# Designed miniproteins, single chains, continued (3): the designs that were tried, part 95

Each design is a single chain, and the fold is of that chain. pLDDT is the mean over its residues in the fold that is shown.

## One batch from the design tools (miniprotein)

Design m11297
Fold by ESMFold2-Fast:
Structure m11297 (fold): chain A 94 residues (1-94)
Amino acid sequence: SEAAEEAAKKKREEEIEKAIKEAMLTMQVYMGAVTEKSIEEMIKLKPTDKEIIDYARKLARQGRLDAVRLLLEALRKAKASPEVIAEIEAIIKA
């Protein structure tokens, strides 16, 4: 069952990486440290489309539509998928 042990190890590494990303994103929302630079650092963590959209929703829930607009501009510059851009535009308009 080396395959089962390897799969369990990979899952543990993914859980740890996810926890670190979530902690960083929570800190940015909580501390109000959302700038163009902080968004660039977040993108360097290679977030998934889902993580990016969830981050935008968290910022919107905190009333940080200014930060959601900064995220949208950064994603446009980074040539993010049209689907992600459309979802974030919808968050701004809601």
Scores: mean pLDDT 72

Design m11298
Fold by ESMFold2-Fast:
Structure m11298 (fold): chain A 80 residues (1-80)
Amino acid sequence: MKEVVERLREYGERAVKLAEEMGDKETADALRESTKEAVKLGEEDEEMGKIALEGAEKVLRNAERKLEEEKKRKEELAKE
């Protein structure tokens, strides 16, 4: 139980920071609310917490991958 809730908080904080670094305040605010809801669900139901954690992992991984691809694209364009 505690591990799932802690990981949900960690992934939520990481996702919020990533959105803030991208200058997307609206997404950052939405991620803060989603993280609070996911933590609450994980505290009430461990299985629902695990489902929320799996979803958060997929979203964060996809966002990080897109950010890395965008950085690499900008570096390639600068090396012309």
Scores: mean pLDDT 72

Design m11299
Fold by ESMFold2-Fast:
Parts: structure tokens; sequence; C-alpha cells
Structure m11299 (fold): chain A 75 residues (1-75)
């Protein structure tokens, strides 16, 4: 169901957030805000197209997080 799909997306995002905060503690607050925005974007896509596979949505989430982390990592 769509609700189960969203729950899995939220769980995956929470695990990613914890990992990123551990790797970049000096940027934790900035990353939390960016993660929330990314999560909302992915959830909106899931709602717009409920037939999108969970694996595809999780892959997009991973890609967006990677892009943000790479940007922030330059200190």
Amino acid sequence: SLQEKIEQIRRHARLLTRRVERELPDHAEELREQMDRILQSIINRAQQNPSTPLSELLSELDDMVRQVVNHVRRR
C-alpha cells in the first residue's frame, strides 16, 4: 500500500540521517533540515505516482542525500 511505502521511505530516511549526523557532526543541524526537505520531496513523488516502485524511490532518496552530503562535506 502507499502508506506502507511511505513508512519504509521514512524509516530509510531516519537511518540515513543518523549515519550522516555521525559522519558530519559539525553539520548535523544543516543536514537535518536538508534531509527533511528531501524526505518531503520523495513522499510527494510517491503520492503523485503510487505505482512507482519502492526501490526506485529509495534510490532517489539515496542520490539526493549523496548530493547534499557532497556539497556540505567541502569545509
Scores: mean pLDDT 84

Design m11300
Fold by ESMFold2-Fast:
Structure m11300 (fold): chain A 89 residues (1-89)
Amino acid sequence: DKDKEIADEMNELINKALLEKETVTLEFELESTSNGAKSRVVLRIDSEGKVSVVDVSGEGETEEQTEAAREVAEALAQVHIDTFNELNK
C-alpha cells in the first residue's frame, strides 16, 4: 500500500520536528517506477508541529504524466497535513 508507506514516512518526519522543537523544511520527491515521472513537495513544519505547504510540482515526458505527477504531489502534501492533524488530536 503506497499511500500507507508515504503516510508512515511523513509521521516519522513530523515526529522528529516535534521532538526537536525546531522549524523544519522538508522536500519530498517520488519517481514513478513505470514511467519515470516525478512528484515534488516542499513542506514546512514549525516548532509547534504546524504543517504548511510551500510548493508542489510534477514533471513527466507527456502532459498526462506531468498532470498525474502533480496530482500525486498534491495528495502527498494533503496526507502530510492529515497526518499532522491525527497526531495532534
Scores: mean pLDDT 72

Design m11301
Fold by ESMFold2-Fast:
Order: C-alpha cells, then structure tokens, then sequence
Structure m11301 (fold): chain A 107 residues (1-107)
C-alpha cells in the first residue's frame, strides 16, 4: 500500500507542476488569464494540460503514451468530470479502485 501511495503523491505533484508550466507558457504567449477566455483558448489550454498529464503517467508507469491516451478517452466516456476520469486512469494503472486512489491522496 505505501509504495502505491508514494506513487500517487508523485503523480499529483508532477501533474500540478506541469499544469503550472502550461499556465506560465500561456501567459508568455500573451493570453490574459484574468479575463474571460474564448472557447478556442479554453480548448487549447485543456489540450496542452491533457498532453502533459499523458506524458507524466506514461513516464511514471513505464507505459506507451498511446495506452494512457486510450485509457483517458475511455474514462472520459464514463465520467463527465475530467478529474474523476484522471483518477480512473491512475486507478487502472495501479491496479486499485478509484476510491483507494482518493484515500491515498488524503493520507
């Protein structure tokens, strides 16, 4: 259990760092995040975040990016919430339930 908990914490930290990097890149490109974003701007930001998450999971679990992308697309069909879809992918890669991943993030 501890090994899986440490891996979940590592994933959460790396994803948070990559999300922060994407927002800094967007700001440097001249997009004002303090103003209402267009649908196109939101879609581009979401796409960049998703690609960074896929890269993090592929690296940490030692699996191809294509496999992570497939799992995430399947999870998105099951869950309306992107965060919940991400937890499902992490749970499948660890071989645990979504509830167990949520418990590990609280510890």
Amino acid sequence: MKEKEEKVIEIAKKIQEKIQEVFEEIKKEGIDLDKPLSEEELKEIEKRIEERIIEVLAEIFGVPKEKVRELLEEAKKKYDNGAQALLEVIAKLLGVSVEEVEEMLRA
Scores: mean pLDDT 78

Design m11302
Fold by ESMFold2-Fast:
Structure m11302 (fold): chain A 92 residues (1-92)
Amino acid sequence: NEEKKKIIEEANKITIGGVTTPLTDPNNPEQIAEALSRLYVAGKITQDEFVAKAKEFNLPQDNIKSAAGIIAGNKGTIAEDETERLIKAIYG
């Protein structure tokens, strides 16, 4: 999937606090969720774009919870609040 490959490539250009592991597998939903979180934290995509891609790629809730933790840590927000907001937007 070329779109998922592009997301991984763009995310690998970004360094955010506490997350420096290279992303290598565009078919891994955990890595796609992490890639989208890096792009969102860096201001490269909006929340609406994050939500749209999470729905399109049918990302599991556990991967979104993990992504919410990354977002909260980098934005100085609460992980539980980010999780509730994103889960409601994607699955509610």
Scores: mean pLDDT 82

Design m11303
Fold by ESMFold2-Fast:
Structure m11303 (fold): chain A 98 residues (1-98)
Amino acid sequence: SLTELAVELASLAAILIIKGAEDVAKGIGIGLAIIGAAIGAYLALKTGKYEEAIKDGLEAIELGLYALKEIPGPAGKLGGLLAILAGVLALLAALEAL
């Protein structure tokens, strides 16, 4: 399922962002927020709250863009891109279900 794949990609994104972050607390904060957004979208879709799932998917994209800006190096950049992809997959699943 697109939403399960989104949660898996968000989890990988979080790990990469945490490993790439010079400020570990900042990396953890961004990574946990990305996982929270992806899980939020998954739960919203399971409960028929499609508008909430759209908002959560967009939040994951915004967090991925923020990680691209704030976390330098290949791991942080790949993590940011994977978070954007996770958010896009969650958004597409929500829009298809709407």
Scores: mean pLDDT 86

Design m11304
Fold by ESMFold2-Fast:
Structure m11304 (fold): chain A 101 residues (1-101)
Amino acid sequence: MKEVHITVGVNGPRVRITATGPLAKTVAALAGLYAAKLAEKRGIKVLSMTQSGETTTVELDASAEEAREIALKGAQIAAKLAEENAGAKTTVTVDPDADVS
């Protein structure tokens, strides 16, 4: 069975979305893309977006709380797409230590 785990971390203005599993790189990229789209819809400036392997890092001109909410929603959209298009089982979690990691 294809299981994908997505972890959302926030450190100040920086959001880090990491995925693990057979679709990890694609899911991390989609999560970052949708987070950026949601930020722009809310009038929040996307300062940077980079992908390195199975991690997408997005810098938002927002509070850590807003950045975390946007990133979590982006991750949930990516999870839904992985389930619908690849039959993957997805789990989305927020890193409880993200603010100090």
Scores: mean pLDDT 78

Design m11305
Fold by ESMFold2-Fast:
Structure m11305 (fold): chain A 81 residues (1-81)
Amino acid sequence: SATAKALGHLAAFAAHAMRLVREGKISKEQGLAAFRTMLDEAVARSGVPAALAERLLAVVEEGLRNDLSPEELRARLEALI
């Protein structure tokens, strides 16, 4: 489904953004802003429920704050999907 594809892309993107942050290529703020943009589009156009989006955002915010590995962040997001 479009929803399942969007959720998969969100989890993969969050992991990739975390790698870029860890490599010093982007800031935590830039990574979070990019994820929020993708998340808002998925809610608006791909049928992602707003309540699930709020939970995904909270996990990404916590992951960035606590410097989670890309693998751990992806695993936590996939557990919500």
Scores: mean pLDDT 89

Design m11306
Fold by ESMFold2-Fast:
Structure m11306 (fold): chain A 100 residues (1-100)
Amino acid sequence: SAEEAAKEALEALEKAGEAALEASKWSKEEQEKILAEKMAELKKLGDRLKEIVSDELGAAFGEAIFLVGKGGGLMREGNVEEGKKLMEEGIELFRKKAEE
């Protein structure tokens, strides 16, 4: 279940990044709504990781959520390339930690 929880969390981060990039073609209001919904989903997974896996993995997921959220915010402001880079950095940070 720990390995499955880490895999679900990584997949959720990747899907959140994909959704934010797709939403970058929409209005700022729609981008904010999608980003807020995805961040809420990720927060629930982060709480679960802390409870059933470890505080360390949960903290790494929290840092990844922060970077993905910041990246989404940059995309909403029209800085899509910089936002995408931050999201990819956040996803990679969690992937490396989950694979340890």
Scores: mean pLDDT 81

Design m11307
Fold by ESMFold2-Fast:
Structure m11307 (fold): chain A 115 residues (1-115)
Amino acid sequence: SEIEEGLRGAMRAAGLTDEQIEKGLEKFRENRKKYETLSEEEIDARIDELMAEARKAGLPQEEVDAIRAYLRSLPHRARVAGIAAAESAKEMGLDPRTALALGVQAAVDEQRRLA
């Protein structure tokens, strides 16, 4: 999976071990299945929650606004991949800004697959 290859690279860059990366990918697969059952409105609410957490972690408001607009412009499948990746990163103990970055990368990878 191109998404999983992108997530492997991003998690490795974040300093995770190979064992932690495999656990992160298992969590991603489970969270993706879970989030695929949610409506567009429920996914938008999860994105808003993630943005609020990243803002509290020091992400500038202008960057929050740009990322939110970008994610909301993507098709539902790409947004599901993004939120699933961000939630798996949070479950692995990564900070909200790193989790957001992983989520954005997963959404980009899914969008490239769909194009």
Scores: mean pLDDT 83

Design m11308
Fold by ESMFold2-Fast:
Structure m11308 (fold): chain A 81 residues (1-81)
Amino acid sequence: SELEEEQKRFLALMLQGLERARRLGPEAEARMQELVDESLARLEAISKEYKATGDEKAAIEKVRELTREFERRAEEILREA
């Protein structure tokens, strides 16, 4: 489904962020891990809401917003390292 593709894309972005941060050092890796942990919790909340409501369109929109926020915050972490 489109939702599953958006979730898969987001998971890949989180993995890439961790790999990039690891190369910059332990402080960058720790900050990125915190962002990933927060993002996974928010993604789980979106998935639980979708399971309760069946509103795939709302879930897709929320995953896309979360992905954009993650990309912005991840680039900030990487830039400051």
Scores: mean pLDDT 89

Design m11309
Fold by ESMFold2-Fast:
Order: sequence, then C-alpha cells, then structure tokens
Structure m11309 (fold): chain A 85 residues (1-85)
Amino acid sequence: SELDKVFEEILKLVKELGGDVDYVKSLLNEAKEALRNRDLEKLAKVMEEIEKILQELAKKHPEKTAELTKLYAQLSELIAEELEA
C-alpha cells in the first residue's frame, strides 16, 4: 500500500538522521491501528507526536527539512484519503 511505502521511507530517514527508529515505528503502527478503528482522538495525538519528532530532526539536520516536511505531508494526505473512504 502507499501508506506502507511512506511508513518505510519515514523509518529509513529517521534511521539515517540518528532518530529513535523503534519509537517512530511504534507511533506509525499506532496511527495505522487508530486509522483502522477510526479512533480520531488517538490518531490526532499520534500524528502530533510524529510531527514533533520530525520537527526535532529537522532542527538538527536543516538540510533535510524539505524531505521531512514532504514525507509528513504525504503521510497526512494518505491518512485523510483513507478516512474519507
């Protein structure tokens, strides 16, 4: 699925930038579960935490800000599309 591809790209970039891969993977799996259950409150909280982590990585790696922003935008768009289906 396109969502799984974006998950893999986020995890790859987090690993490359020295972030907590296991924690981000846990958050992405929680987002997937919340999306399946249509738990919008849990989904919003998990997405906010993912955004915060990616923003912290962007501060440490300014050259990767555009790539991090693009991946988060793609994740958000795919989640919104799945909720409308």
Scores: mean pLDDT 87

Design m11310
Fold by ESMFold2-Fast:
Structure m11310 (fold): chain A 94 residues (1-94)
Amino acid sequence: SPVEEVKKVLEKLLEQIKKNKLSKEEIILAMRIFVQELIDKYKLSPEVKAELEALLAEAEARLNKATTLDEAIQVVEEFSRRVVEVLERWEKEK
């Protein structure tokens, strides 16, 4: 399930961020790879792809403005929530 994969990957990412093991650039790269892998693995529609890419772009912009670890955590948590919401809607529509 894309929703289960999202939850597992993003929970691991958040754990690494909370342990201060990842730079801002590494967080952004991890999110980019994750979104691309979801699109490719589940053959997501162009509309869902566009929504996920827009959420990624918003999260990247917010992370670049984040000055504290807590702000970075908040951005990734919000991104995670919104990605799950998009995928849950997509699963109901198919």
Scores: mean pLDDT 82

Design m11311
Fold by ESMFold2-Fast:
Structure m11311 (fold): chain A 88 residues (1-88)
Amino acid sequence: MEELKKQAREKAELAAKGDLEAAKEATRLLLEILSKEGRKEVTVSLLRDGTVYVLTATLKDGKLEIEIRTLTTEEEKQAYEEEVLAQQ
C-alpha cells in the first residue's frame, strides 16, 4: 500500500509537469487504491499554463478504463456536461 501510494505521488508530480502518460498512470493508481474501499470511479483535474487536463478512471467489467480530456477555460463546463451525458 505505501509503495502504491508512493508510485501514485511520483506519477502525479510528473503529470503536473505536463506528462500525460504519467497522468494516466497516476489516475489509474489512484483508482486502484480507492477501489479497495469500494470506489469505482475517480476524476482528477490539473491546471497548467491555462490548460485544464481532466482524467477519469473507471472500473467497468473488472477492467480499468482511463479517459483524458484537455480543456480550455471556456470549454470546461461543456466537457463536464458531456461526461455526464456519456455516463447514462
Scores: mean pLDDT 69

Design m11312
Fold by ESMFold2-Fast:
Structure m11312 (fold): chain A 82 residues (1-82)
Amino acid sequence: MTAYVVKVTFTKDGKKYVVAAVGNGDEELAQKLIEEARKKGYEAAVQIVPLEDVEKLGEQAAKALEQAGATDIKIEREEIEL
C-alpha cells in the first residue's frame, strides 16, 4: 500500500522543524517519520489524516507558519511504499 506524505519544513528562532500530514498511513509510519526527522536535527510533528485532506492540511500549515514569522518554509511531497 502507498502512503502519501506532505512535509512542511521551516526555521523558527534558529531551530529546524518538520510538520507532516500522512494519508493512507498508520501510527507506526508516523513514529518512524518523527524519528528520522529527529536524527537529522529537526523537531518533528506528524498527523495521520484522510488521504483527501493531506494536501489541504499541508498548505494550511505552511500559510499559518508564514503568518507566525517562520522562515525557510518548504513544502515537500513524498509517496512511501508500505
Scores: mean pLDDT 81

Design m11313
Fold by ESMFold2-Fast:
Structure m11313 (fold): chain A 80 residues (1-80)
Amino acid sequence: MTEKERRILKIAIEVIRKYNDKIPEVKGLHPLVAINHPVIQGAFYKYREELLNAESDEEMREIIEKIFKDIQKDPEKYRF
């Protein structure tokens, strides 16, 4: 895991706590378990280029919040 991927993961775990109850697939799961769900991983893969191009933790957090809002709106896009 790269240093940037490690920062993305840390921010994602912080943000998922805000969305955990709003996404049926991961409701009631611990954040570390929830982040590994296929729906969550699929959405992060879609936004991978944006996340890798982010230059600050604030920019990464904004992209990650966008990812979770997208999952909440249409989780079927990421079921595979």
Scores: mean pLDDT 77

Design m11314
Fold by ESMFold2-Fast:
Structure m11314 (fold): chain A 106 residues (1-106)
Amino acid sequence: NLQEALDHLEEARSHVEKAIDALRAGDTDRAREHLRLAGDHLRQARILAVKAGASQKILSLINQAGGHLDDALRALDAGDTDGAIKHAQRAIDYLDQAIKLLKEEL
């Protein structure tokens, strides 16, 4: 349902924020773990949002957040900490938009 999708989006956002904090502290292993957990929650949120009939706008924002999470992980694998932070921050921007719109559909 949309509430469960929202709960998973908020968990994904929390993990991305923790990943950015870890990257700024130089803890790349902790950042990688939080980015993976964010991805898991985002995938679950998308499945639930689709099943609940969420708008195409919300699904597009979730997909864009997922793309930036994947880009953050790739940047981190390449040793590009600044790129990882930049992509993680963009993921938060899309997550915040998706969360706002999904709350309006509840």
Scores: mean pLDDT 92

Design m11315
Fold by ESMFold2-Fast:
Structure m11315 (fold): chain A 116 residues (1-116)
Amino acid sequence: SESEQFLRDFLLSDWTVESLERLLERVESDPEFRELLIKYLVERAEALGVSIMYVLAHLIAGGELAKELAEKAKSIEELIDLAIEERPELRDVLERYRDTLLELGREVEEEAEKRK
C-alpha cells in the first residue's frame, strides 16, 4: 500500500527534521498510516526488547539521542520537551505536532499494554 511504502521509505532514509515533519503530517492526515505506524512501533519495541519510550524517542529525535532521552523522560510530554532542549531545531515541528505526538504516544502505549 502507499502507507506501507511511505513507512518503508522513512525507515530506510537518513533521519532529518524535514522527514519527521512529513511523517507527522501523514500521521495527522491518514488514519490508515497512523494505525500502521502504531503497530510498527509496538512490534519494533517487542522485537528489540526495548521500551515504548525508546522507540518514540528514536522516532522524534533520531537514533543517536534515543537512549539518553528515553532514560530521562517519564512521559511523552517530557520526551518532547527534552528533545527540543537537546535539539532546538526540532522546536517548530514538535510544537506544531505536539497534540498529534501526545495522542500517538498514548495510542502506542495502549496497544502495547493490550499485547501483554
Scores: mean pLDDT 85

Design m11316
Fold by ESMFold2-Fast:
Structure m11316 (fold): chain A 87 residues (1-87)
Amino acid sequence: SLLEKAVELAKELGLDVSEEQIKKALENTPHELKEEELEPFFKGLKLLQESLKAGKPLSWEEIAKKAGIPEEKIGLFKEWALNLFSE
């Protein structure tokens, strides 16, 4: 399933997110996330997490460029990331 692949990818990348957070983010994202979008989105989250931890936050545009997220998907990525980390 999409959730199962997302959980495994988060573990592989060492992201500090729970399965419940991933499930809720997938349910609350207004556009269906495709399997092919999961890897760039999780790479973006890893970059976001590390930039925040380092005290040098990257812009959403810079994260997207480094993670391979297309410009038209930045809004979707931002919403998804906020849904994962907002609580």
Scores: mean pLDDT 76

Design m11317
Fold by ESMFold2-Fast:
Order: C-alpha cells, then sequence, then structure tokens
Structure m11317 (fold): chain A 69 residues (1-69)
C-alpha cells in the first residue's frame, strides 16, 4: 500500500502541489477511504490538515481513485 514515486508524481502534477505534499495527501486519502469516509469528508480533511485548496484536494482524491489506490 506504499505509494510509488510514479504515483506521487502523478498526484503532484494533477493537483499542482509539491511531491512531498502529494505523498502526504495520497496516504491520507488511502487511510480515510479504508475507513469508509466519503469524498466530501476526505476533501474537507485535506483542506483542513494539509492546507490544500478545494480544487487541489478534489484533484488528489480523483487521481487516487483513478489509479485504483
Amino acid sequence: SELTPEQVRRLAERAGVSPGRAESAGYLVQEMRARGASREEIVDRLMRELGLSREQAAAIVDEVERLGL
């Protein structure tokens, strides 16, 4: 369940954030999805805890889902 460098790069490019921020966000999305959190709950938490915009948070959630993570 560890994110590969290629997956981190894709998340960073889609959201327009640094690779380190994308990696942190990607792991948070995986954890919340494993706990049954909704898309809106995940987006809200990314914004609150990582300081992402709504658009950046949504882009990360969508890309994690697209990658099957």
Scores: mean pLDDT 87

Design m11318
Fold by ESMFold2-Fast:
Structure m11318 (fold): chain A 105 residues (1-105)
Amino acid sequence: ELPEEIVRVAREIEERLRAGEPIVELAVRLLELAVEHGIDTVVVAAAELLHREGASEEALERAIEALREIKKRTKDPNALAVIDAVIEALERREPVEAVAERLRA
């Protein structure tokens, strides 16, 4: 069900986390791919990783800008709602757990 690109990036993130290596750039890439493919659970997971890893202001701004550009091309109301919720969480530097809970409810 998941695109191969997303599976590959997610696996790289897991491997680097186990090795204690930085994953912020991979988490941004995972977020971009997840939004492009409309996979809301992965969008939330990637945003949670960015928050948890203490992504730099620059990396967070880049992620938010990518989400805003994808939002302009997105017409699915459910995908738009997820994108808006993730943008708000990233802008506020807050955990996306509440967003994940709402999406899973």
Scores: mean pLDDT 73

Design m11319
Fold by ESMFold2-Fast:
Structure m11319 (fold): chain A 65 residues (1-65)
Amino acid sequence: SEMEEYMEKLIEAAKKEPFVADVRRLSPREIEVYLKEDTPEARRKATSLATAGEILGIKVRIHVL
C-alpha cells in the first residue's frame, strides 16, 4: 500500500542518519526515533524527519537516549 511505501522510506531515511540510534514502529502510522545524543544538529535533523512524517501522515516521536 502507499502508506507501507511511505513508512518504509521514512524508516530507511531515519536509520541512515548518523545521529539516530534506533527506530521503532509503534503502529501502522507511528514510529519512534531514538537519538544518540541531544545536540542542536541532531534536533534540527529530528525536526526535519518529524515534518516529513507529518506530510506523509505518519507520526514521528523523538526520544533522546
Scores: mean pLDDT 84

Design m11320
Fold by ESMFold2-Fast:
Structure m11320 (fold): chain A 77 residues (1-77)
Amino acid sequence: EEEEKEKFRRDNLIAEIASLLAGDPAEQEKVYEELKKLLDEHPNITVEDLEKIVQAVRENGLSLEEVKKMIEEIAKK
């Protein structure tokens, strides 16, 4: 189902962001949990929005705090 595919894609994108923000596996897990918690507070964030965040991190080397700010700004729409 599209719904199940979107959930899987969403989880993968969150994990990808965490891996880009932290090099250590233990830190990646902490970042993943923080991002997942924040995104649970903003359920209107789409898979497309997460893809834009991944691209911004890859292109601009954003910090975790900058990623959190971007999520909050997207959520205001």
Scores: mean pLDDT 79

Design m11321
Fold by ESMFold2-Fast:
Structure m11321 (fold): chain A 67 residues (1-67)
Amino acid sequence: MSEEAKAKIAAFIDENFPELPEDQKAALLAQAVAFAEGIMRGFKVPEEVALPFALTVVEIDAEYILK
């Protein structure tokens, strides 16, 4: 996954979930990147197809943490 795509995920977390602790933000970013890279390898799809799924994983996981 490109540095630009990783930066987009990190920015999304900071913009939408600024209240999360640093450790939680880091874990969420790492998990989302790993998930997207898994999709890219498993389904042989480009990063632009995997990125929306990474952002969806961030939203779901962050909402569970913040509940």
Scores: mean pLDDT 81

Design m11322
Fold by ESMFold2-Fast:
Structure m11322 (fold): chain A 73 residues (1-73)
Amino acid sequence: EEVAVALAEIAIGIGKVTKDPYGAARLVLRLLEKHDLSEEQRLYVLNQTLDVAKELGDEEAIKLVEEEIKRIR
């Protein structure tokens, strides 16, 4: 769903600006649970979240997102 991807991108952007990548990751995961997204769309938003988590050095957020990526693959 295009709306779910847009909401995830907004959540990721807020997490980057507020320096809360773990909160952003949790919100993205909730969006992925409630919306039927393609594998490509899921991986796209998860990789964007992972990039922000790595940039900000949040190890808990990195682990959370990597575990979800592994579940898809």
Scores: mean pLDDT 81

Design m11323
Fold by ESMFold2-Fast:
Structure m11323 (fold): chain A 80 residues (1-80)
Amino acid sequence: SVTGRSMLEQEIRSVADQAAELLEVDPEEALELVRSMLNRDIGQRAADEARRLIEESGSEGVERAKEVIRRGGREIIDTL
């Protein structure tokens, strides 16, 4: 039975992946997208950690920030 959870899971994963890719093109828009994810507390924490990593480590920070964003998406899925 499809209860809608699989649709929410796919949407959250898609948004997290899009935000991670957008981070190299428009970091501010990417972080706003992360903050707008279904669970605002997790999204806000992920965005704040991603920004810190970019500010502290430059290009190496971007790769780590992408992992933080994808982890945030998975954490939100775990709350469904």
Scores: mean pLDDT 79

Design m11324
Fold by ESMFold2-Fast:
Structure m11324 (fold): chain A 79 residues (1-79)
Amino acid sequence: MDEVKARLAAGGEVELRLPADMPAEEAGPLLRYLFGLGYTPEPGSTDTLLDAVVLAALARGLEILHLDRESGHLVLRRP
């Protein structure tokens, strides 16, 4: 996790594998850790941890290089 945060800050690429069935409410601590956000999902905006992470990454101006919803596979980069 610390390596993921440091790599994003340095403009590198980060590969994440998130449980596809994990609820969005568990995303809060992970999003705060990765992006320094106090993130609160709006009603109807997310159903899963993966959706919450994707929305937070886009809101922070990160590029999504790869997204596989079934496997929970996500690759992010800071432009």
Scores: mean pLDDT 62

Design m11325
Fold by ESMFold2-Fast:
Structure m11325 (fold): chain A 80 residues (1-80)
Amino acid sequence: MEKRRPATPEDVEELKAALEAAGFRITRVEVNEDGSVRITAEYPRPASPAEEAARNDALGAVLQRLADKGIDFELEIREV
């Protein structure tokens, strides 16, 4: 298994802010001692196709940043 670093509170806050900016509502955050992070978020229906595209781009960028930082991350999204 690849060596990963634990997510810091700052990493979690940055991720929450990015997800909330993309229209997600964070319902649960679990950070384990082994460095894995699990976030459960609700996703409201987008108001426009442009917002949907921007949201998908933002989510992809956040996931790429986490991978670059070596953070083990799991996101569970529920559509509302």
Scores: mean pLDDT 71

Design m11326
Fold by ESMFold2-Fast:
Structure m11326 (fold): chain A 86 residues (1-86)
Amino acid sequence: PIQRAVVTIPVEGVDASDLSPEERKKAAEDISKELTKIPGVLSAKVLSISNGKVVLDVEMELNQETIDRFKKEAPKIVKKVLEKYK
C-alpha cells in the first residue's frame, strides 16, 4: 500500500530568503529528484520553499521502515540541496 501526505520539513540554518524565483524552481526540482532516490519514496512534489521550511506532497510505501528512513534522510537532503544556492 502507498501513503500520500503533505509534509513540512524545517530547514534550520539555511537562509532561503534571498532565493530568486528561478532558484526556487531549480531547488524544487532538485529536492524532488533527490527525495525520490530514498528507497520506498515514489514521488515528492515541492509545494513551497520559504524561510525555515519546505512543504512537500509525498507518495511513499506505507510501512514503518520507509517512514523512519524518510524522516531521517529528507531533512538532510533538503538542507544539502538548499545549501547549493547560498
Scores: mean pLDDT 80

Design m11327
Fold by ESMFold2-Fast:
Structure m11327 (fold): chain A 61 residues (1-61)
Amino acid sequence: SDELQARLEAVQERFATLSPEQQARFEERFRARAEAADVDRLSLEQVVDIMEEVLDEVLRE
């Protein structure tokens, strides 16, 4: 959906503004969350939800 694509683009834009250390932390946490949730069974919406949660966590630290 257009809404989902806009959310994904917003996540990508925010990720690009992160420091290298924050980007590495995002990648590590996203990977851990995706593996725990069985990424092969996740919808695109669920993947974007996880990305947004992890990004918010990294930015709050």
Scores: mean pLDDT 82

Design m11328
Fold by ESMFold2-Fast:
Order: C-alpha cells, then structure tokens, then sequence
Structure m11328 (fold): chain A 69 residues (1-69)
C-alpha cells in the first residue's frame, strides 16, 4: 500500500529506477544500480528505462514481483 500512495503523489504513472530502488530498500533488500537496470529491462518493452502502468501491472502479476512484494 505504501508504494501506491507514493506513486499517487507523483501522479505521473511511471516508475523510475529511483522508485524501484526505494521500494526494494523498504522491503529490506539492497539492490545495486545494475540489478535495478536488469529488473527494469525485463519488463520495459519500449526500452525507455521506466515502467509504465501496464508494465508495472505485469510486474505485480509476475511471480518475481509478488515475491518481492
């Protein structure tokens, strides 16, 4: 729930590397910038370096996303 509230404040509807890093740190993980890049690349179909609404939804629905949440 914390994640959705933070994203609602931004109102942008995209998730950046910083957002992912903060989210994982809040869950007790300490990812490197390279790990974050790899995670984004797996879900970023456009190669834009960010996750849009649909890509974020796919992330949440994936086994990896659910395990990290």
Amino acid sequence: DFLFRQLDLDGDGTITKEELKRFLEAKGYNPTDEEIDAMIAEYDEDGDGTLNKEEFEKFLASPRGKELL
Scores: mean pLDDT 66

Design m11329
Fold by ESMFold2-Fast:
Structure m11329 (fold): chain A 61 residues (1-61)
Amino acid sequence: MFDAEKAKKALEGAKTVYENLSGATAKAAAQAAMDAAQRVLEDPDDEEAQKELERYTDLLG
Protein backbone atom coordinates (compact mmCIF):
# COMPACT_ATOMS: atom_id res chain seq x y z
CA MET A 1 0.00 0.00 0.00
CA PHE A 2 1.24 3.49 -0.88
CA ASP A 3 0.20 4.90 2.51
CA ALA A 4 1.90 2.04 4.38
CA GLU A 5 5.25 2.78 2.70
CA LYS A 6 4.91 6.46 3.59
CA ALA A 7 4.09 5.51 7.19
CA LYS A 8 7.16 3.22 7.34
CA LYS A 9 9.42 6.05 6.17
CA ALA A 10 7.90 8.43 8.73
CA LEU A 11 8.39 5.80 11.45
CA GLU A 12 12.09 5.36 10.54
CA GLY A 13 12.56 9.14 10.53
CA ALA A 14 10.85 9.50 13.91
CA LYS A 15 13.01 6.68 15.37
CA THR A 16 16.18 8.43 14.20
CA VAL A 17 15.02 11.75 15.71
CA TYR A 18 14.02 9.99 18.96
CA GLU A 19 17.44 8.31 19.32
CA ASN A 20 19.25 11.63 18.81
CA LEU A 21 17.07 13.66 21.20
CA SER A 22 18.33 14.51 24.70
CA GLY A 23 15.18 16.13 26.18
CA ALA A 24 12.37 14.09 27.73
CA THR A 25 9.65 16.37 26.27
CA ALA A 26 11.12 16.18 22.76
CA LYS A 27 11.42 12.38 23.06
CA ALA A 28 7.77 12.17 24.13
CA ALA A 29 6.70 14.13 21.03
CA ALA A 30 8.78 11.89 18.73
CA GLN A 31 7.35 8.80 20.47
CA ALA A 32 3.79 10.06 19.80
CA ALA A 33 4.65 10.41 16.10
CA MET A 34 6.10 6.86 16.05
CA ASP A 35 2.99 5.52 17.82
CA ALA A 36 0.75 7.22 15.23
CA ALA A 37 2.79 5.72 12.36
CA GLN A 38 2.63 2.26 13.99
CA ARG A 39 -1.15 2.51 14.36
CA VAL A 40 -1.54 3.49 10.69
CA LEU A 41 0.58 0.47 9.68
CA GLU A 42 -1.53 -1.87 11.88
CA ASP A 43 -4.91 -0.26 11.10
CA PRO A 44 -4.98 1.91 7.94
CA ASP A 45 -8.61 2.84 8.73
CA ASP A 46 -7.60 4.66 11.95
CA GLU A 47 -8.30 8.21 10.78
CA GLU A 48 -6.96 9.84 13.97
CA ALA A 49 -3.63 8.05 13.59
CA GLN A 50 -3.52 9.09 9.92
CA LYS A 51 -4.10 12.75 10.83
CA GLU A 52 -1.35 12.67 13.47
CA LEU A 53 1.00 11.08 10.93
CA GLU A 54 0.10 13.78 8.37
CA ARG A 55 0.89 16.47 10.96
CA TYR A 56 4.29 14.89 11.53
CA THR A 57 5.10 14.72 7.80
CA ASP A 58 3.85 18.31 7.30
CA LEU A 59 6.35 19.47 9.94
CA LEU A 60 9.12 17.91 7.83
CA GLY A 61 7.99 20.00 4.81
Scores: mean pLDDT 69

Design m11330
Fold by ESMFold2-Fast:
Structure m11330 (fold): chain A 67 residues (1-67)
Amino acid sequence: SLEEKQFEAAVKALKKAGLSEEDAKKAAEHLLNGDYEGAIKEMQKGGLNEVTAKVALKEVKELIESV
């Protein structure tokens, strides 16, 4: 499904940004639900600083729009 493809693409991109698979999945769930503040918080819990998390959010949003 489109949702599965978007989720897989988001997880892959977040892992490249430095998150573990578990943390990338948590962040991706928030992002796909439109909870961008929750996504940033999960990325920060996973070890990304706020600036890196905001950049990753923007890049992943653009990526999932292309799926």
Scores: mean pLDDT 85

